# Designed miniproteins, single chains: the designs that were tried, part 53

Each design is a single chain, and the fold is of that chain. pLDDT is the mean over its residues in the fold that is shown.

## One batch from the design tools (miniprotein)

Design m1822
Fold by ESMFold2-Fast:
Structure m1822 (fold): chain A 82 residues (1-82)
Amino acid sequence: AMVDTSPHVELPGRIELGDTGVAVKALQERLKALGFYDGPVDGVYDEDFVAAVKRFQAALGLPTDGVVDREFWEALGRTPPL
């Protein structure tokens, strides 16, 4: 039952290689929509997804460390699929 609203409706914290779950799935869907990721949306942050994250980081001039933080999530939401 999801009835209460949390003040922490902000984007997930740091996500990196080895992480799993709905946050990783959301990242996979976003990067796929932007053309940076062609793999399955399975909620597993593997090496293929690290490569996709690094490609996006490089495109925006972010550090290419393969780690997703709040700024990465916000950048995903701001980047049009062109």
Scores: mean pLDDT 71

Design m1823
Fold by ESMFold2-Fast:
Structure m1823 (fold): chain A 78 residues (1-78)
Amino acid sequence: AQALADQVQSLLSGSPLLEARVEARVEGDRVHLTVTVRVLSTGEEIVVEATVPRSEAAATAFRLAVEAAQRGLEVAKA
């Protein structure tokens, strides 16, 4: 779980406008995922969360990262 979070965070860290943090917490057969994106120009934070089966964790982490990044870029443009 942590290795997946680190990989997704590394991909998000390529943006000069956004600071991203990904957390993965394993609870039995499920993974609780939290993606936090901070917009560097405004200081606003966007938090997206999901709890999914371990088999869906990678796909869900990627989807949440894309959603958070898109919302962060919209805030940065305003």
Scores: mean pLDDT 75

Design m1824
Fold by ESMFold2-Fast:
Structure m1824 (fold): chain A 72 residues (1-72)
Amino acid sequence: LEELRREVAEKVLREGEALAAALAAQGRDEDAARVRELAREAAEAILAAKSEEEVRAAVGALIDGIRALVAA
């Protein structure tokens, strides 16, 4: 679980930063900042997770947050 938490948290932060950078390049600075915030919150939740299900729930919440952002 520890290795899974570390790997997923690192991936979430890396992918989140890549998406945020792409949004910023398009002039969507507020959306970029929101994506970075969502990725940080998800990484914190993942690192605090006590089970694989909690890790998946944290990732799901991040995906839902990003979808809500891009749908607005």
Scores: mean pLDDT 81

Design m1825
Fold by ESMFold2-Fast:
Structure m1825 (fold): chain A 86 residues (1-86)
Amino acid sequence: SSAALLEQARALLRDVREAVERIKEYKDAKTPEEVAKLTGAKLRAIGSLFGLSLLAKKDPAVLPYAREAIRLAREAGLKIDEEALL
């Protein structure tokens, strides 16, 4: 159902928001532990963004959530190709 897809989209967007805040927090990572936190946050952001991409292909109502996630990821310094994802 559209409602279930939108709920999943909202959850994935929250995951991207949290992950990009971690990327910003660890942007100046110097220790192996900090670098691991930064890498983990980048991977989580990318994974959740792929999830939003897949949902957007099922329901165009997800597109605004996917575009917001791409905007946040790009602001955090991730190189995201919107045309490749949507």
Scores: mean pLDDT 88

Design m1826
Fold by ESMFold2-Fast:
Structure m1826 (fold): chain A 88 residues (1-88)
Amino acid sequence: LQQVEQQLQQHAEQAVKERIEKYKLDEEKRKKLERIAEFTVQLLLELVQQGLLSLDEAKSILDSVILGEYSEEEVKRILERAVRLRQR
């Protein structure tokens, strides 16, 4: 559990840093990106802990979220879809 949390956090930090540097995000966009990344990591950690997603699937979803301009509602819908596809 601790290892999964650390891997997701490190992956998120790296992806956020690369996005900020590549696109020269202003402070407001940076704060919004950091908030959505943290929100997404917490939800992904729960799903990985429950066995509904693999760590690799979680990292892929996290990358997609960080590349987009998603709201918390949109992130929840993305995760619900990913879990449904996994269970089929």
Scores: mean pLDDT 78

Design m1827
Fold by ESMFold2-Fast:
Structure m1827 (fold): chain A 97 residues (1-97)
Amino acid sequence: MKAADLEAEALAGTTDEAAAAEAIERRARELLEEIEEAARLLEEGDKKAVSRLVGLELEAVALLVMADIFEAAGMTRVAEAARRAAEELLEKIREAK
């Protein structure tokens, strides 16, 4: 998943938990915008938007998995950011359906 790749790279590049959390929050904002756009297209009758929403839902699930990994690693701030981001994304996707 694209979000997981970016977050893994950020983690490899820094030991600063705050910087990693900010990277997750930035990516979550991008994904929220993509969900809103896909939902709009779906409401307008673009059935191809369904595949886009499925992809975005998988990215949100990946963030939940990553949150558990970060928590196990003792990176509680990053874990909280990832969990919060995933919850917001999943909620927005449910509203779009």
Scores: mean pLDDT 76

Design m1828
Fold by ESMFold2-Fast:
Structure m1828 (fold): chain A 78 residues (1-78)
Amino acid sequence: EPLSKEELEKQKEDAILAYMAGQGVLSEEQKKHVLAVLEKKKNEASKKAFEEKVVIDEKAAEVEEKAKEELEKALEEE
């Protein structure tokens, strides 16, 4: 089932908005609005894109936390 050009563009916008919401860049009201729109859409692809973004963000945060801990431990090793 081929995705329409309009649907593909909407998926990209949804992924960006979900990413912004996950990063905490949006206000509480804006986050709630974005989540409501995503839920109302009920597109499996949109849900998948959101989950993938969350996983990437979690991985990035974990890598940065680990790097910070390792660096701090090495520098303060006395």
Scores: mean pLDDT 63

Design m1829
Fold by ESMFold2-Fast:
Structure m1829 (fold): chain A 90 residues (1-90)
Amino acid sequence: SLEENVQTIEIKFDKPMTLEEAIEAIREAAKKAGVPDDAGVRIELYDKNGNLVAEVSAGSLEEAIEALKRILEKNPDIEIYKIKLTVGKP
């Protein structure tokens, strides 16, 4: 279970973001927040209306990003307006 040591980073965009732009935003936010390379993470992508359009969880940030890339390759029309990154392991 994720508990009180959970860090949540929220990234909002004024326009739809591409997969490449979204991944770069996630990496920069994680770097600024000091997220460890071995931290378990959850990445949630939301549309303009706040609906969850994609979700991935992995034992590391890079594994989560690779899972996210696979989801978006199958769904190229996904428009991302908000990203929520949850870090469950210090």
Scores: mean pLDDT 77

Design m1830
Fold by ESMFold2-Fast:
Structure m1830 (fold): chain A 86 residues (1-86)
Amino acid sequence: SKQEEVDRAIKELEAYRDELEAQGKTVAADLVRQFLEIARKEGIATPEAVELARKAADYAAEGNLSKAASYFTAAQLVMVGAKLEE
C-alpha cells in the first residue's frame, strides 16, 4: 500500500515536470528531473520527500532559488533518512 502511494506520487511528480517544461520553467523542471533520477536510482521515495521536491520546484518556478535549494536539500535528506531506517 505504501509502495502504491509512492508510485502514484512519483507519477504525479513526473506529470508536474512535464507541465513545468511546457511552461518554459526549465530550472524547476530540472530540479524535479534530478529528484526523480535519485529516487529511481535508490529505489526509495516517500510521499514527504516528493512533496518537498515539488515545493522546491514551485519556488524555482517563482525565481526563488534560495528556497528552492533549501526544499530540494530537505527532500534529499528525508529520502536518505528513509533509506537508513530500512
Scores: mean pLDDT 80

Design m1831
Fold by ESMFold2-Fast:
Structure m1831 (fold): chain A 82 residues (1-82)
Amino acid sequence: MTYEEKLAAFEEARPEMIAYIKANKDKVDAGIEKLKELMKNADEETKERAELLINLVKALANNDVEAAKEYAKKLLEQIEKL
């Protein structure tokens, strides 16, 4: 799957992801807090990826389509570096 195909898959899945976040806000918020706790002792690159994921989830929760696309692109770029 190419980078472009991954971005297209994200856009196709975005409405479903938003619906899940809205239906499970407490679980999502708890997951974000747990991720922050786990990241306290991580390296800077791992922390950056975690921050992008957290920002992506927050953008999806707020229906900020432009921010969600931007964070998804940055997160995919960081993952491709692995």
Scores: mean pLDDT 78

Design m1832
Fold by ESMFold2-Fast:
Structure m1832 (fold): chain A 71 residues (1-71)
Amino acid sequence: SNLEKRLELWTDRVIEAAKQAAEESREGLDIVRKVADNALKNPKSKKGGERVKKTVDEYEAQLDAREAAAA
């Protein structure tokens, strides 16, 4: 359906925003995480929200590892 295609496009855009935010700051990642959390609450966007959350969690873990190595 048209809605399903739009949801996939939205998911791709949010994942790209998460990648860009991860390059700039943790605050950027926190904003994207809130978007993913809201998407997870709606059954229509749950799959997209799960993908975004996984991406944010992976980037946060990379930032944590980088900060630990720099200390």
Scores: mean pLDDT 74

Design m1833
Fold by ESMFold2-Fast:
Structure m1833 (fold): chain A 65 residues (1-65)
Amino acid sequence: EEVEEAKRRLEEADGAGQLAIVSRLTPEQLRELADVLRTLHPSVLRFLAENAEPEKAAVIREILA
């Protein structure tokens, strides 16, 4: 499943790789990965929010809150 594979990749990837993974996921899939995203440094999450599509950025901003 895409979500489970993305979870593993997010844990191992650098910033550029994390952005690429986020760009390939739907907003709903990002919500399923909220636990993993919360483990990332807040600055990385802000970077992802700035570079993701608006709907995906909204999900990431909720995780930051």
Scores: mean pLDDT 74

Design m1834
Fold by ESMFold2-Fast:
Structure m1834 (fold): chain A 85 residues (1-85)
Amino acid sequence: GEELRRLAEEGYKGGGDYAGQLAKKGSEEGDQTLAAGGVGGVVALAVRDGGPVDVEEATKGASEKYKISEEAARKAVEIGIELGK
């Protein structure tokens, strides 16, 4: 939702280390929206830097790494791609 996009934008503006820390904190605290926001920020940075992003691979990797649902991870990846354009 709106909170996920806001957190993804914060991660994107804060840089890769900050976005990664948001994702890790969300995972550790069981906050799926915070973890997904961090993932979205990481994806946005990758897209901005011209890196290829495979939506399915990024979704599965983020879901497994940060212990969030594939639905939350997919939304985060999609938001990150939009922000990094």
Scores: mean pLDDT 86

Design m1835
Fold by ESMFold2-Fast:
Structure m1835 (fold): chain A 73 residues (1-73)
Amino acid sequence: DLEELKRLVEEGERYYEEGKKRLAAGDAAKGTGYLLRGIGLGIEAGLKIKELEKKGVEVPKEIKEKAKELGGL
């Protein structure tokens, strides 16, 4: 489960970075789509963190901060 969470955060970061890159290149449609996907994965990761912590699993602070930056949760 913690490994799955790490993959979600890493995937969200990749989508977010790709979205930023595409927006900078003038591809607003694809750039926005990638950003929204990255944000969605960040939200999903935030919800997963909440579930794991309720079960008594300690989640590394670095992962929590990354999920929060992506999804705002």
Scores: mean pLDDT 80

Design m1836
Fold by ESMFold2-Fast:
Structure m1836 (fold): chain A 100 residues (1-100)
Amino acid sequence: SLEEELERLKETVIEAAVEAGLYSREEAEEMLKKSPKEAARELAEKAREAGKEELALLLESVAKSFEALEAYLAGDFEKAEAIDKETKERLLAKAEELAA
């Protein structure tokens, strides 16, 4: 069911991108054919190019979550923990900037 969970995450991310105006429904259907990691990275780049910084950070975090999961499944727990820590620190720093 891990593959099913990754597909559902990809679907959720692509739906968010359509709602944000980054992709049309037809473009979204093409993105659904890509791997979850590839889709998340491309969407993050498109969001950044469109000036949607908050969406770009969210999508980038999703892509990092896929990387951490791949490392964990490969038995590289130190790499998985490092990716998770960096992602959390980046999100916390951004939250502090928005709160200031």
Scores: mean pLDDT 75

Design m1837
Fold by ESMFold2-Fast:
Structure m1837 (fold): chain A 71 residues (1-71)
Amino acid sequence: MEELKELAEKYEKLADYFNALARGYRTLIESTDLTPEERERLRQLADHYESLANYYKKLADELKKMIEELE
């Protein structure tokens, strides 16, 4: 039980970390005078990290569901 809770917390922290990275790239795109090519590259990086964040968020949510089913 505790091991699953710790793993869920770890995945939530990873999701938060990757969301923070994606937000950083989004902010850089908005605040910097970039070429279209540079803007697209940073957009792709932001999208990539958002996808990773979503992946780990789903894993955390699934673990939390399992914990609740086990009480």
Scores: mean pLDDT 82

Design m1838
Fold by ESMFold2-Fast:
Structure m1838 (fold): chain A 89 residues (1-89)
Amino acid sequence: PKLAKSMEVTVEVGEVTYEVEVFKLDRDVKIVIRARSAATGEELEAEGKVTAEGNVIATVSMVSRLDLLAEAIEKGEPLKVTVEAYVLE
């Protein structure tokens, strides 16, 4: 798979799931979304969808990694997450 887009997003304290628009597709391709802690590189649960307009939307969930969210809450700092979108050619 080829990395098409990488972006860092900030999850505010108390958010367990969020959606971000990553990029727009210029052709019909299969995509894979990966998400991870920007600080530690630890994997987070993520999935991607493509809208009718060709926008790639990534949904990132902290449900499987509530430990990372709890640490962010304790420190009073937002959690930084890297979202990567890959195209399957």
Scores: mean pLDDT 72

Design m1839
Fold by ESMFold2-Fast:
Structure m1839 (fold): chain A 91 residues (1-91)
Amino acid sequence: MTVRTATATATFAGADGVITVTVKISAEDAAAIKAGAVAAGVFTLTQADGTVTRRGASVTLLDDGNVKLSAAAALGALPTTVTATVTVYSD
């Protein structure tokens, strides 16, 4: 089993709804996901008040070989920054 992680950071500007971040992964990891490997996504959300929360994210492989992580926005307090981490589990 091979475990690899990739990370991207985005600034979240004033809108609520769905948080979406695109993370670049290797061609090998993209091929593994296409073949049925498990990928797990996590957002680390920093709120304007300095509160840090973690949230699971859905992972979608895109045609360009990147992955799109998506989750519902924080309720009641919008994140100032979002760090997206994807972990791929392959043989």
Scores: mean pLDDT 72

Design m1840
Fold by ESMFold2-Fast:
Structure m1840 (fold): chain A 68 residues (1-68)
Amino acid sequence: SQQQQLQQKIDELQELLAQLKKYNAPQSVIDKVQAIIDRLQRGEPLTVDDIRDFMEARGLVSYLESLS
């Protein structure tokens, strides 16, 4: 269902947020991911900027993990 897909996306973003915090990512990146979560929780559509910020955050986590 659309509701189950939404919850899965929120859960994935919350996991990404936890990883960003674990690796001490820049606060600006953490804030952008939190804003995406907040928008989805309000039932608002994602913007192109949200998709860009999500992809950037995922890339940053992969990079930070490679330094471990």
Scores: mean pLDDT 86

Design m1841
Fold by ESMFold2-Fast:
Structure m1841 (fold): chain A 87 residues (1-87)
Amino acid sequence: MYPKEEEIERVAEEAGLPLTTLRIDVKQGHEEDGIESAKEYLRSLLEQIMNSPDFMKKSYPKSLVLSLAKGSGVTVPQEVLDKLGED
């Protein structure tokens, strides 16, 4: 599943990212700065999720978090995944 437009806007505001940057870096990426920027933003987002899984689970289901972790190369602890619940 992909996030809806309104969800992307909310995530951009919560993460302090420009809406355009989040759309480009997360969805498209590039071999240059775009991919590295996307990985850095995804790492920052995953760190927020790992620090507050009970709060973040309303916006980030377990399946999405696993996809973000795979894309960024971050290992998410099982305890965090258990708190996110199932889709």
Scores: mean pLDDT 58

Design m1842
Fold by ESMFold2-Fast:
Formats: C-alpha cells, sequence, structure tokens
Structure m1842 (fold): chain A 66 residues (1-66)
C-alpha cells in the first residue's frame, strides 16, 4: 500500500530526527495497514528499544522470528 509506505517513510524521517515517539506512531500506522511487512515490525521494535521499552521490542521481534 502506498499509504503504508508513506507512513513508514515518515517514521524513518522522525527516527532520523531523534523523535522516536513519533517514529513509533508512524511505524504502528504502517503495520496496521500492512501487518505482513516484517520490516515494519522490525522498525517499530528498534524505536521502542530506543524509548527504553525493550520488553515490547522483544515481543515484536519474537513475532517476526528469532
Amino acid sequence: SALAEAYFEQGLAAAEAGDYGLAAEYFLKAMGIDPSREDYWAALAEVLAKLGREDAAAVLRAHIGP
């Protein structure tokens, strides 16, 4: 979906700017539109880890696979 890709790109831009909270919101929106994209789950897990939410990041990584 072009919309999911646009949200993913906005999340990457927010993360590059250091706004991990905003990045997480965009990645979650992208994942909600296309939950089959493992790169969306991985990106969300990475910014959750940056926010100190390692437990949540680990749960998302486990969903993708070890």
Scores: mean pLDDT 84

Design m1843
Fold by ESMFold2-Fast:
Structure m1843 (fold): chain A 68 residues (1-68)
Amino acid sequence: MEELKKELIDYLTKEFGLSEEEAEELANATLNGDVEKVDQLLTRLYLEGKISPEQATKAAKYLLEKRK
Protein backbone atom coordinates (compact mmCIF):
# COMPACT_ATOMS: atom_id res chain seq x y z
CA MET A 1 0.00 0.00 0.00
CA GLU A 2 2.68 2.57 0.94
CA GLU A 3 4.65 1.76 -2.25
CA LEU A 4 1.59 2.31 -4.48
CA LYS A 5 0.84 5.56 -2.62
CA LYS A 6 4.44 6.71 -3.21
CA GLU A 7 4.15 5.90 -6.95
CA LEU A 8 0.89 7.89 -7.19
CA ILE A 9 2.47 10.87 -5.40
CA ASP A 10 5.58 10.77 -7.63
CA TYR A 11 3.42 10.56 -10.77
CA LEU A 12 1.14 13.43 -9.75
CA THR A 13 4.01 15.72 -8.70
CA LYS A 14 6.10 15.07 -11.85
CA GLU A 15 3.33 14.95 -14.49
CA PHE A 16 1.04 17.70 -13.12
CA GLY A 17 3.35 19.83 -10.96
CA LEU A 18 1.32 19.25 -7.79
CA SER A 19 2.84 19.70 -4.34
CA GLU A 20 3.51 16.56 -2.30
CA GLU A 21 0.64 17.53 0.04
CA GLU A 22 -1.85 17.88 -2.85
CA ALA A 23 -0.60 14.65 -4.47
CA GLU A 24 -0.88 12.79 -1.13
CA GLU A 25 -4.47 14.00 -0.63
CA LEU A 26 -5.41 12.75 -4.12
CA ALA A 27 -3.54 9.45 -3.61
CA ASN A 28 -5.32 8.81 -0.29
CA ALA A 29 -8.74 9.54 -1.81
CA THR A 30 -7.91 7.23 -4.75
CA LEU A 31 -6.74 4.35 -2.54
CA ASN A 32 -9.84 4.72 -0.35
CA GLY A 33 -12.04 4.42 -3.47
CA ASP A 34 -13.64 7.81 -2.78
CA VAL A 35 -14.44 8.76 -6.38
CA GLU A 36 -16.45 11.84 -5.33
CA LYS A 37 -13.55 13.20 -3.25
CA VAL A 38 -11.09 12.59 -6.12
CA ASP A 39 -13.42 14.56 -8.42
CA GLN A 40 -13.78 17.38 -5.86
CA LEU A 41 -10.01 17.59 -5.32
CA LEU A 42 -9.28 17.69 -9.07
CA THR A 43 -11.96 20.39 -9.53
CA ARG A 44 -10.39 22.43 -6.70
CA LEU A 45 -6.91 22.13 -8.29
CA TYR A 46 -8.33 23.23 -11.65
CA LEU A 47 -10.13 26.23 -10.10
CA GLU A 48 -6.88 27.21 -8.30
CA GLY A 49 -5.12 27.18 -11.70
CA LYS A 50 -2.73 24.38 -10.71
CA ILE A 51 -3.83 21.99 -13.47
CA SER A 52 -5.45 22.38 -16.90
CA PRO A 53 -8.83 20.80 -17.81
CA GLU A 54 -6.93 18.26 -19.95
CA GLN A 55 -4.62 17.42 -17.03
CA ALA A 56 -7.63 17.04 -14.69
CA THR A 57 -9.27 14.58 -17.13
CA LYS A 58 -6.00 12.63 -17.58
CA ALA A 59 -5.41 12.49 -13.81
CA ALA A 60 -8.98 11.33 -13.12
CA LYS A 61 -8.66 8.46 -15.64
CA TYR A 62 -5.24 7.44 -14.29
CA LEU A 63 -6.37 7.50 -10.64
CA LEU A 64 -9.60 5.58 -11.34
CA GLU A 65 -7.54 2.91 -13.16
CA LYS A 66 -5.16 2.59 -10.16
CA ARG A 67 -8.08 2.31 -7.70
CA LYS A 68 -8.57 -1.33 -8.76
Scores: mean pLDDT 76

Design m1844
Fold by ESMFold2-Fast:
Structure m1844 (fold): chain A 71 residues (1-71)
Amino acid sequence: MEERVDELIAKLDSPDIEEQKAAIRELEGLAPHLTPEQAMRVVEALLKARAKHPELQGEVDRAIAAINAAL
């Protein structure tokens, strides 16, 4: 699980927007299974992705909402 989370965070830096969206959706699906430490790292990475690519706002906001709901 840790390896998968790190791999998905790395994919948020992909130059392909569809790869970024896929990674965000997978992180959203993993929200109930994240440790608090993993959740904080994922939220930080998602916020950075949204700042670089404002077009990802909808996907990022949904993923963060899912993570916060699981805490």
Scores: mean pLDDT 81

Design m1845
Fold by ESMFold2-Fast:
Formats: sequence, structure tokens, C-alpha cells
Structure m1845 (fold): chain A 87 residues (1-87)
Amino acid sequence: EEKVEELRKKAEELRKAAETAGALQSIYDGLASRYRSMAERAAKEDPELAEKYRKLHQEYVDLSNRYQALRDELKAEAEKVEEEIKK
């Protein structure tokens, strides 16, 4: 039963890590959207600033996608551990 408790703890830690990754994905997605809007507003009056905002938008899109992938991987791993407990 100690091995079952270790697996439960591992699954819980993976689920918490997935929740954290999901929260970061949401934050970076929001930042990406914000910088996209800022780039559009700056485009006519300050093309250099607009370009900096487009670069930040892309960086946050990349971060959002990375944390989405990490969340999904951590969730899948937690589900595998949970299935091992049910055996």
C-alpha cells in the first residue's frame, strides 16, 4: 500500500504542475492578445514601437503554446499514474 500512496502523491504533484502550466498558459495568452492590440494601435504613429509590440506578441504566443503542451503532457502522465493505481 505504501507504493500506492507514492503513486497517488506523484499523480497529485503532476496534476498540480499541470494546473500551474495551465495558469501560465492563460497569463501568456492574455499578454499576447494585449501586445497584439497595442501593436495595432501604434502601427500608424510609431512603426518602431508597433514592431516591438509585434515581437512581444509572438514571444508570448510561443510561451502560451509551450505551456499548453506542457499542461497536456503533465495531465496525460497523471492519468497514466492514476490508471496504474487502479490495477
Scores: mean pLDDT 86

Design m1846
Fold by ESMFold2-Fast:
Structure m1846 (fold): chain A 81 residues (1-81)
Amino acid sequence: MDDLITQLLVSIVRAGYDIAQQHGRDTALKFLRSTAQVLGQIWNLTQEEKDYILGLLERGLDIGLERGVDAAERWVAQQVS
């Protein structure tokens, strides 16, 4: 189960990176915030858990923009594993 969650979060950060490259960082952040809210509803997460996931996704995006998407994917996987 943890591997599927890791793969999902990595995929979301990759999608956010692609959006940022095409439409800018602010558009990517709106995508990540909406996605974290939807995941929180599906998984019945607390506000603290939703904030934690959003923080991971936003930081993963920033790492991707600074160091490339591969670095972002590795970082996110390390936080969840």
Scores: mean pLDDT 83

Design m1847
Fold by ESMFold2-Fast:
Structure m1847 (fold): chain A 75 residues (1-75)
Amino acid sequence: SLKKESAELTKEVAEEMIKLAGEIDEEAARKARELFEDPKATMRDLYEELARRLGEEKAREIYERALEILLQKLD
């Protein structure tokens, strides 16, 4: 279903973002992972946590790169 596909895609993007963040700052990646383990946490919460620790430009780069990697994997 679309809802299941959206949830799976969100999880994969989040996992890739956390991995990319870890290459820059392991503490930022650890905090992002802990935050995203909360079932109430949203993609926005993850993005804001990364932006707070790494800066908005870097968080944006991580998000865009994670999407590119995931889209290439799906193709």
Scores: mean pLDDT 77

Design m1848
Fold by ESMFold2-Fast:
Structure m1848 (fold): chain A 71 residues (1-71)
Amino acid sequence: SSQAQALLQQLQDKSYELARGLTSGSISEEQKKQLREEIDQLEKQLEELGVKGYHQAMTGAMIRAIGDELD
């Protein structure tokens, strides 16, 4: 559904932001906590919608963020 696609995009965006911040060392403890809580909420919403495989999308976004930061 369009709702599931929007939530998946948000999950990818926030996972990317968290991983990039962690890799660069430019993220505060408060920002890290907020992003983790938001990611956890998005994961729960996707599970409630019966969406599977979002862990793969999330992991892909994090790997991309690390690669982008290190390049």
Scores: mean pLDDT 86

Design m1849
Fold by ESMFold2-Fast:
Structure m1849 (fold): chain A 97 residues (1-97)
Amino acid sequence: GAMAEQRKAEEEKRKEELIKKYEDLYNDGVSRATAVAAALPEAAPRAQQAIDDLKKGYEYFKEYVEDPSSPKGIEGSSYFTRALLLLRELEAAVAAA
């Protein structure tokens, strides 16, 4: 019925908004890693590691949005946490240089 179609549309919109939120977090992290590599070229390999972890985390979050029962939400969070901790360390090194 119409109510079921409305609920499906609302669920799809919620999934799209959640994916966009994770995409924005990924893009922000990539921007920060790029800025680190530009400011401190010797940190470029570690900045790339942060980008790789952010990309993996974003891919896992997309899987989690489609299947919230999957462990991909925890795995994606682990990748993002690891990348953000590395970025904070690298940003501190830039400030100290």
Scores: mean pLDDT 84

Design m1850
Fold by ESMFold2-Fast:
Structure m1850 (fold): chain A 60 residues (1-60)
Amino acid sequence: SAALIEEAIKEFGEKAATIEGLEELIKRIQQGMEDHPEMAPLAERDLARAKEILEKLKKA
């Protein structure tokens, strides 16, 4: 969820570690959507948010 993404950013504080953590989270969300299709609508929102934050971090 968005709260987990914000927690990861706060916990790591390092750009490289945060990028790596977000990439891992994205992979886990994608796997969860594949394993639990019924959760896909909620997972898609979290996935989009994680990708947005990751893109901003990579551009900074």
Scores: mean pLDDT 72

Design m1851
Fold by ESMFold2-Fast:
Structure m1851 (fold): chain A 87 residues (1-87)
Amino acid sequence: SIDEIKEEMLKIIEEAIKNLPTDTPEQQKAKKLLETLRKIMEKSKDIDHFLRAVAMAINILKKYASDNEEFQKYVEKLEEYMKKLLE
């Protein structure tokens, strides 16, 4: 169902936030932005608003995916779920 896919996407973003490095001010800003996007997703009643927040989160996570296999998996799963929701 759509609600189950949304729950899985929220879970992936929560895991990504927990695993995101916070050693630099730029990394700390990225974490805060992802936390804000997760809250937007959780409160979104409109699917388009939800998917827009997901797209922004994916763009942030892609910056960390180049050197990190775990973040590559987060991005791939989120993109797969987005495709399912756009069908």
Scores: mean pLDDT 85

Design m1852
Fold by ESMFold2-Fast:
Structure m1852 (fold): chain A 89 residues (1-89)
Amino acid sequence: SEFPSVEELKKRLEEELKKALEEAKKNKDELTVEYIEALLKGDKEKAYEYLKKLAEKYGNDEASLKAGFLLTEVVLNPEKYEEIHKKLK
């Protein structure tokens, strides 16, 4: 199948988030650091709080907001992603 398992996707997302965290630390982007650390720790409240702060600071368009929301939902609620995948016909 072309689609990886939910567990494999979660692992790959965690690895990519760790790379993004390293980059954010190099750039001294404290809001992005806090956001990614919250995602990695599963701190849902902090993750959404910092996502909103990033949106306000960087003047996000709707597409950037939607992308951030989708990433947050996939990382913090992998069960919802699996349910969507199972309901796909």
Scores: mean pLDDT 70

Design m1853
Fold by ESMFold2-Fast:
Structure m1853 (fold): chain A 63 residues (1-63)
Amino acid sequence: SKEERGREGARIRDRLLAEGLSGDEAGERARRELGLGRNPVAEEVGRILREIGDEVQRELEAR
């Protein structure tokens, strides 16, 4: 799930920070280990999917 991937990314980042990497380097490497792309289209699609997820969550809360 999105939450599981977020927690996985945070764990990878924390591990890299403990190894002495900077916050920016740790964040970048965590993204690469998760296979997240950097092209603008992939980033825009990700943003749209997050907005759709937020809308679905609001509908569920309104029940």
Scores: mean pLDDT 68

Design m1854
Fold by ESMFold2-Fast:
Structure m1854 (fold): chain A 78 residues (1-78)
Amino acid sequence: SIEELLKKALEGFRNGELNEAVRNLEKALELAEKQTEPLSEEVIKLLEEAIRMAEQLGLDRLAERGRKVLEKNKELEK
């Protein structure tokens, strides 16, 4: 699930396991980008935290993809 992938990404970022964290975040973003229904509040919260950590680590492309997912989600929620 997107939630589990985001949790694994965040744990990897906290533990300095950057390659695993990036891989899990990329998978979460790919699934979220294909989502046609609004994301849960928990997934949104985890994604916002992952974007913040990605920005702090200079992973600007992943952070930008995450922000676009959040913008799309806001449109789906109306």
Scores: mean pLDDT 83

Design m1855
Fold by ESMFold2-Fast:
Structure m1855 (fold): chain A 119 residues (1-119)
Amino acid sequence: DLEELRKKVVTEGDPEALTKLLLSQPSLEEQKKLVGELILEALKVEKLPEELIEAWEKAIEGALSGKATLTDEEIAILKENTHPSLPATAEGLAKWVDEYMTFIATNSEKALKLEEEEK
C-alpha cells in the first residue's frame, strides 16, 4: 500500500516505489508536495542535524507556497551540507527547490509511462 511505498522511498531510495507514489497523486502540485514530504522524511531517517532539516522544511514550504522565508544563516547551512552552488538568496533557493521537486515528479512519472507503453 502507500505506507509501505513511502517506507521504501525514505529508507531504500526505491525509484519504482517513488514513481507509484507520485502516480497516486491527482496533480503535479500534490506530486511536488509529496516529493517535499519524502525529502524531509529521508533527512530524518538519516538523523541529520535538526538545523539542516528545518532549513530544508522552510525551503520546501517556500517552493510550494511561492513565499521565501529562509534567512542567510539557513541558506549557509543548506549550501554547506547539500551543495555549494545552491542560490545565495531565499527566493533563488525556493525556486531551485521547486525546480528540483518538479524534476523528480515529472521524470519519475515519464519513466513509468514509457515502461507501461512497452508492455
Scores: mean pLDDT 75

Design m1856
Fold by ESMFold2-Fast:
Structure m1856 (fold): chain A 74 residues (1-74)
Amino acid sequence: SVEDEVDRILKAGYMEALEMVDAGAPLDEVLAVVDRTAAEVRALLERAGKLSEEALAQIDRVRANAKAALRARS
């Protein structure tokens, strides 16, 4: 499903960002992965005709939470 693919993309992007933090990558590069991941999810939902206000709010919430967690870890 589109929902399963969204979850897969979000999880993969966050795991990539965590691995970058552990490898000592600059924080701006780590946060760029989160932004790229959010953009990929948005594009997928738009193509699928599922880009709702609720979906946009969910993307923003997940993005903000991921960035906060990565900043705290860095």
Scores: mean pLDDT 85

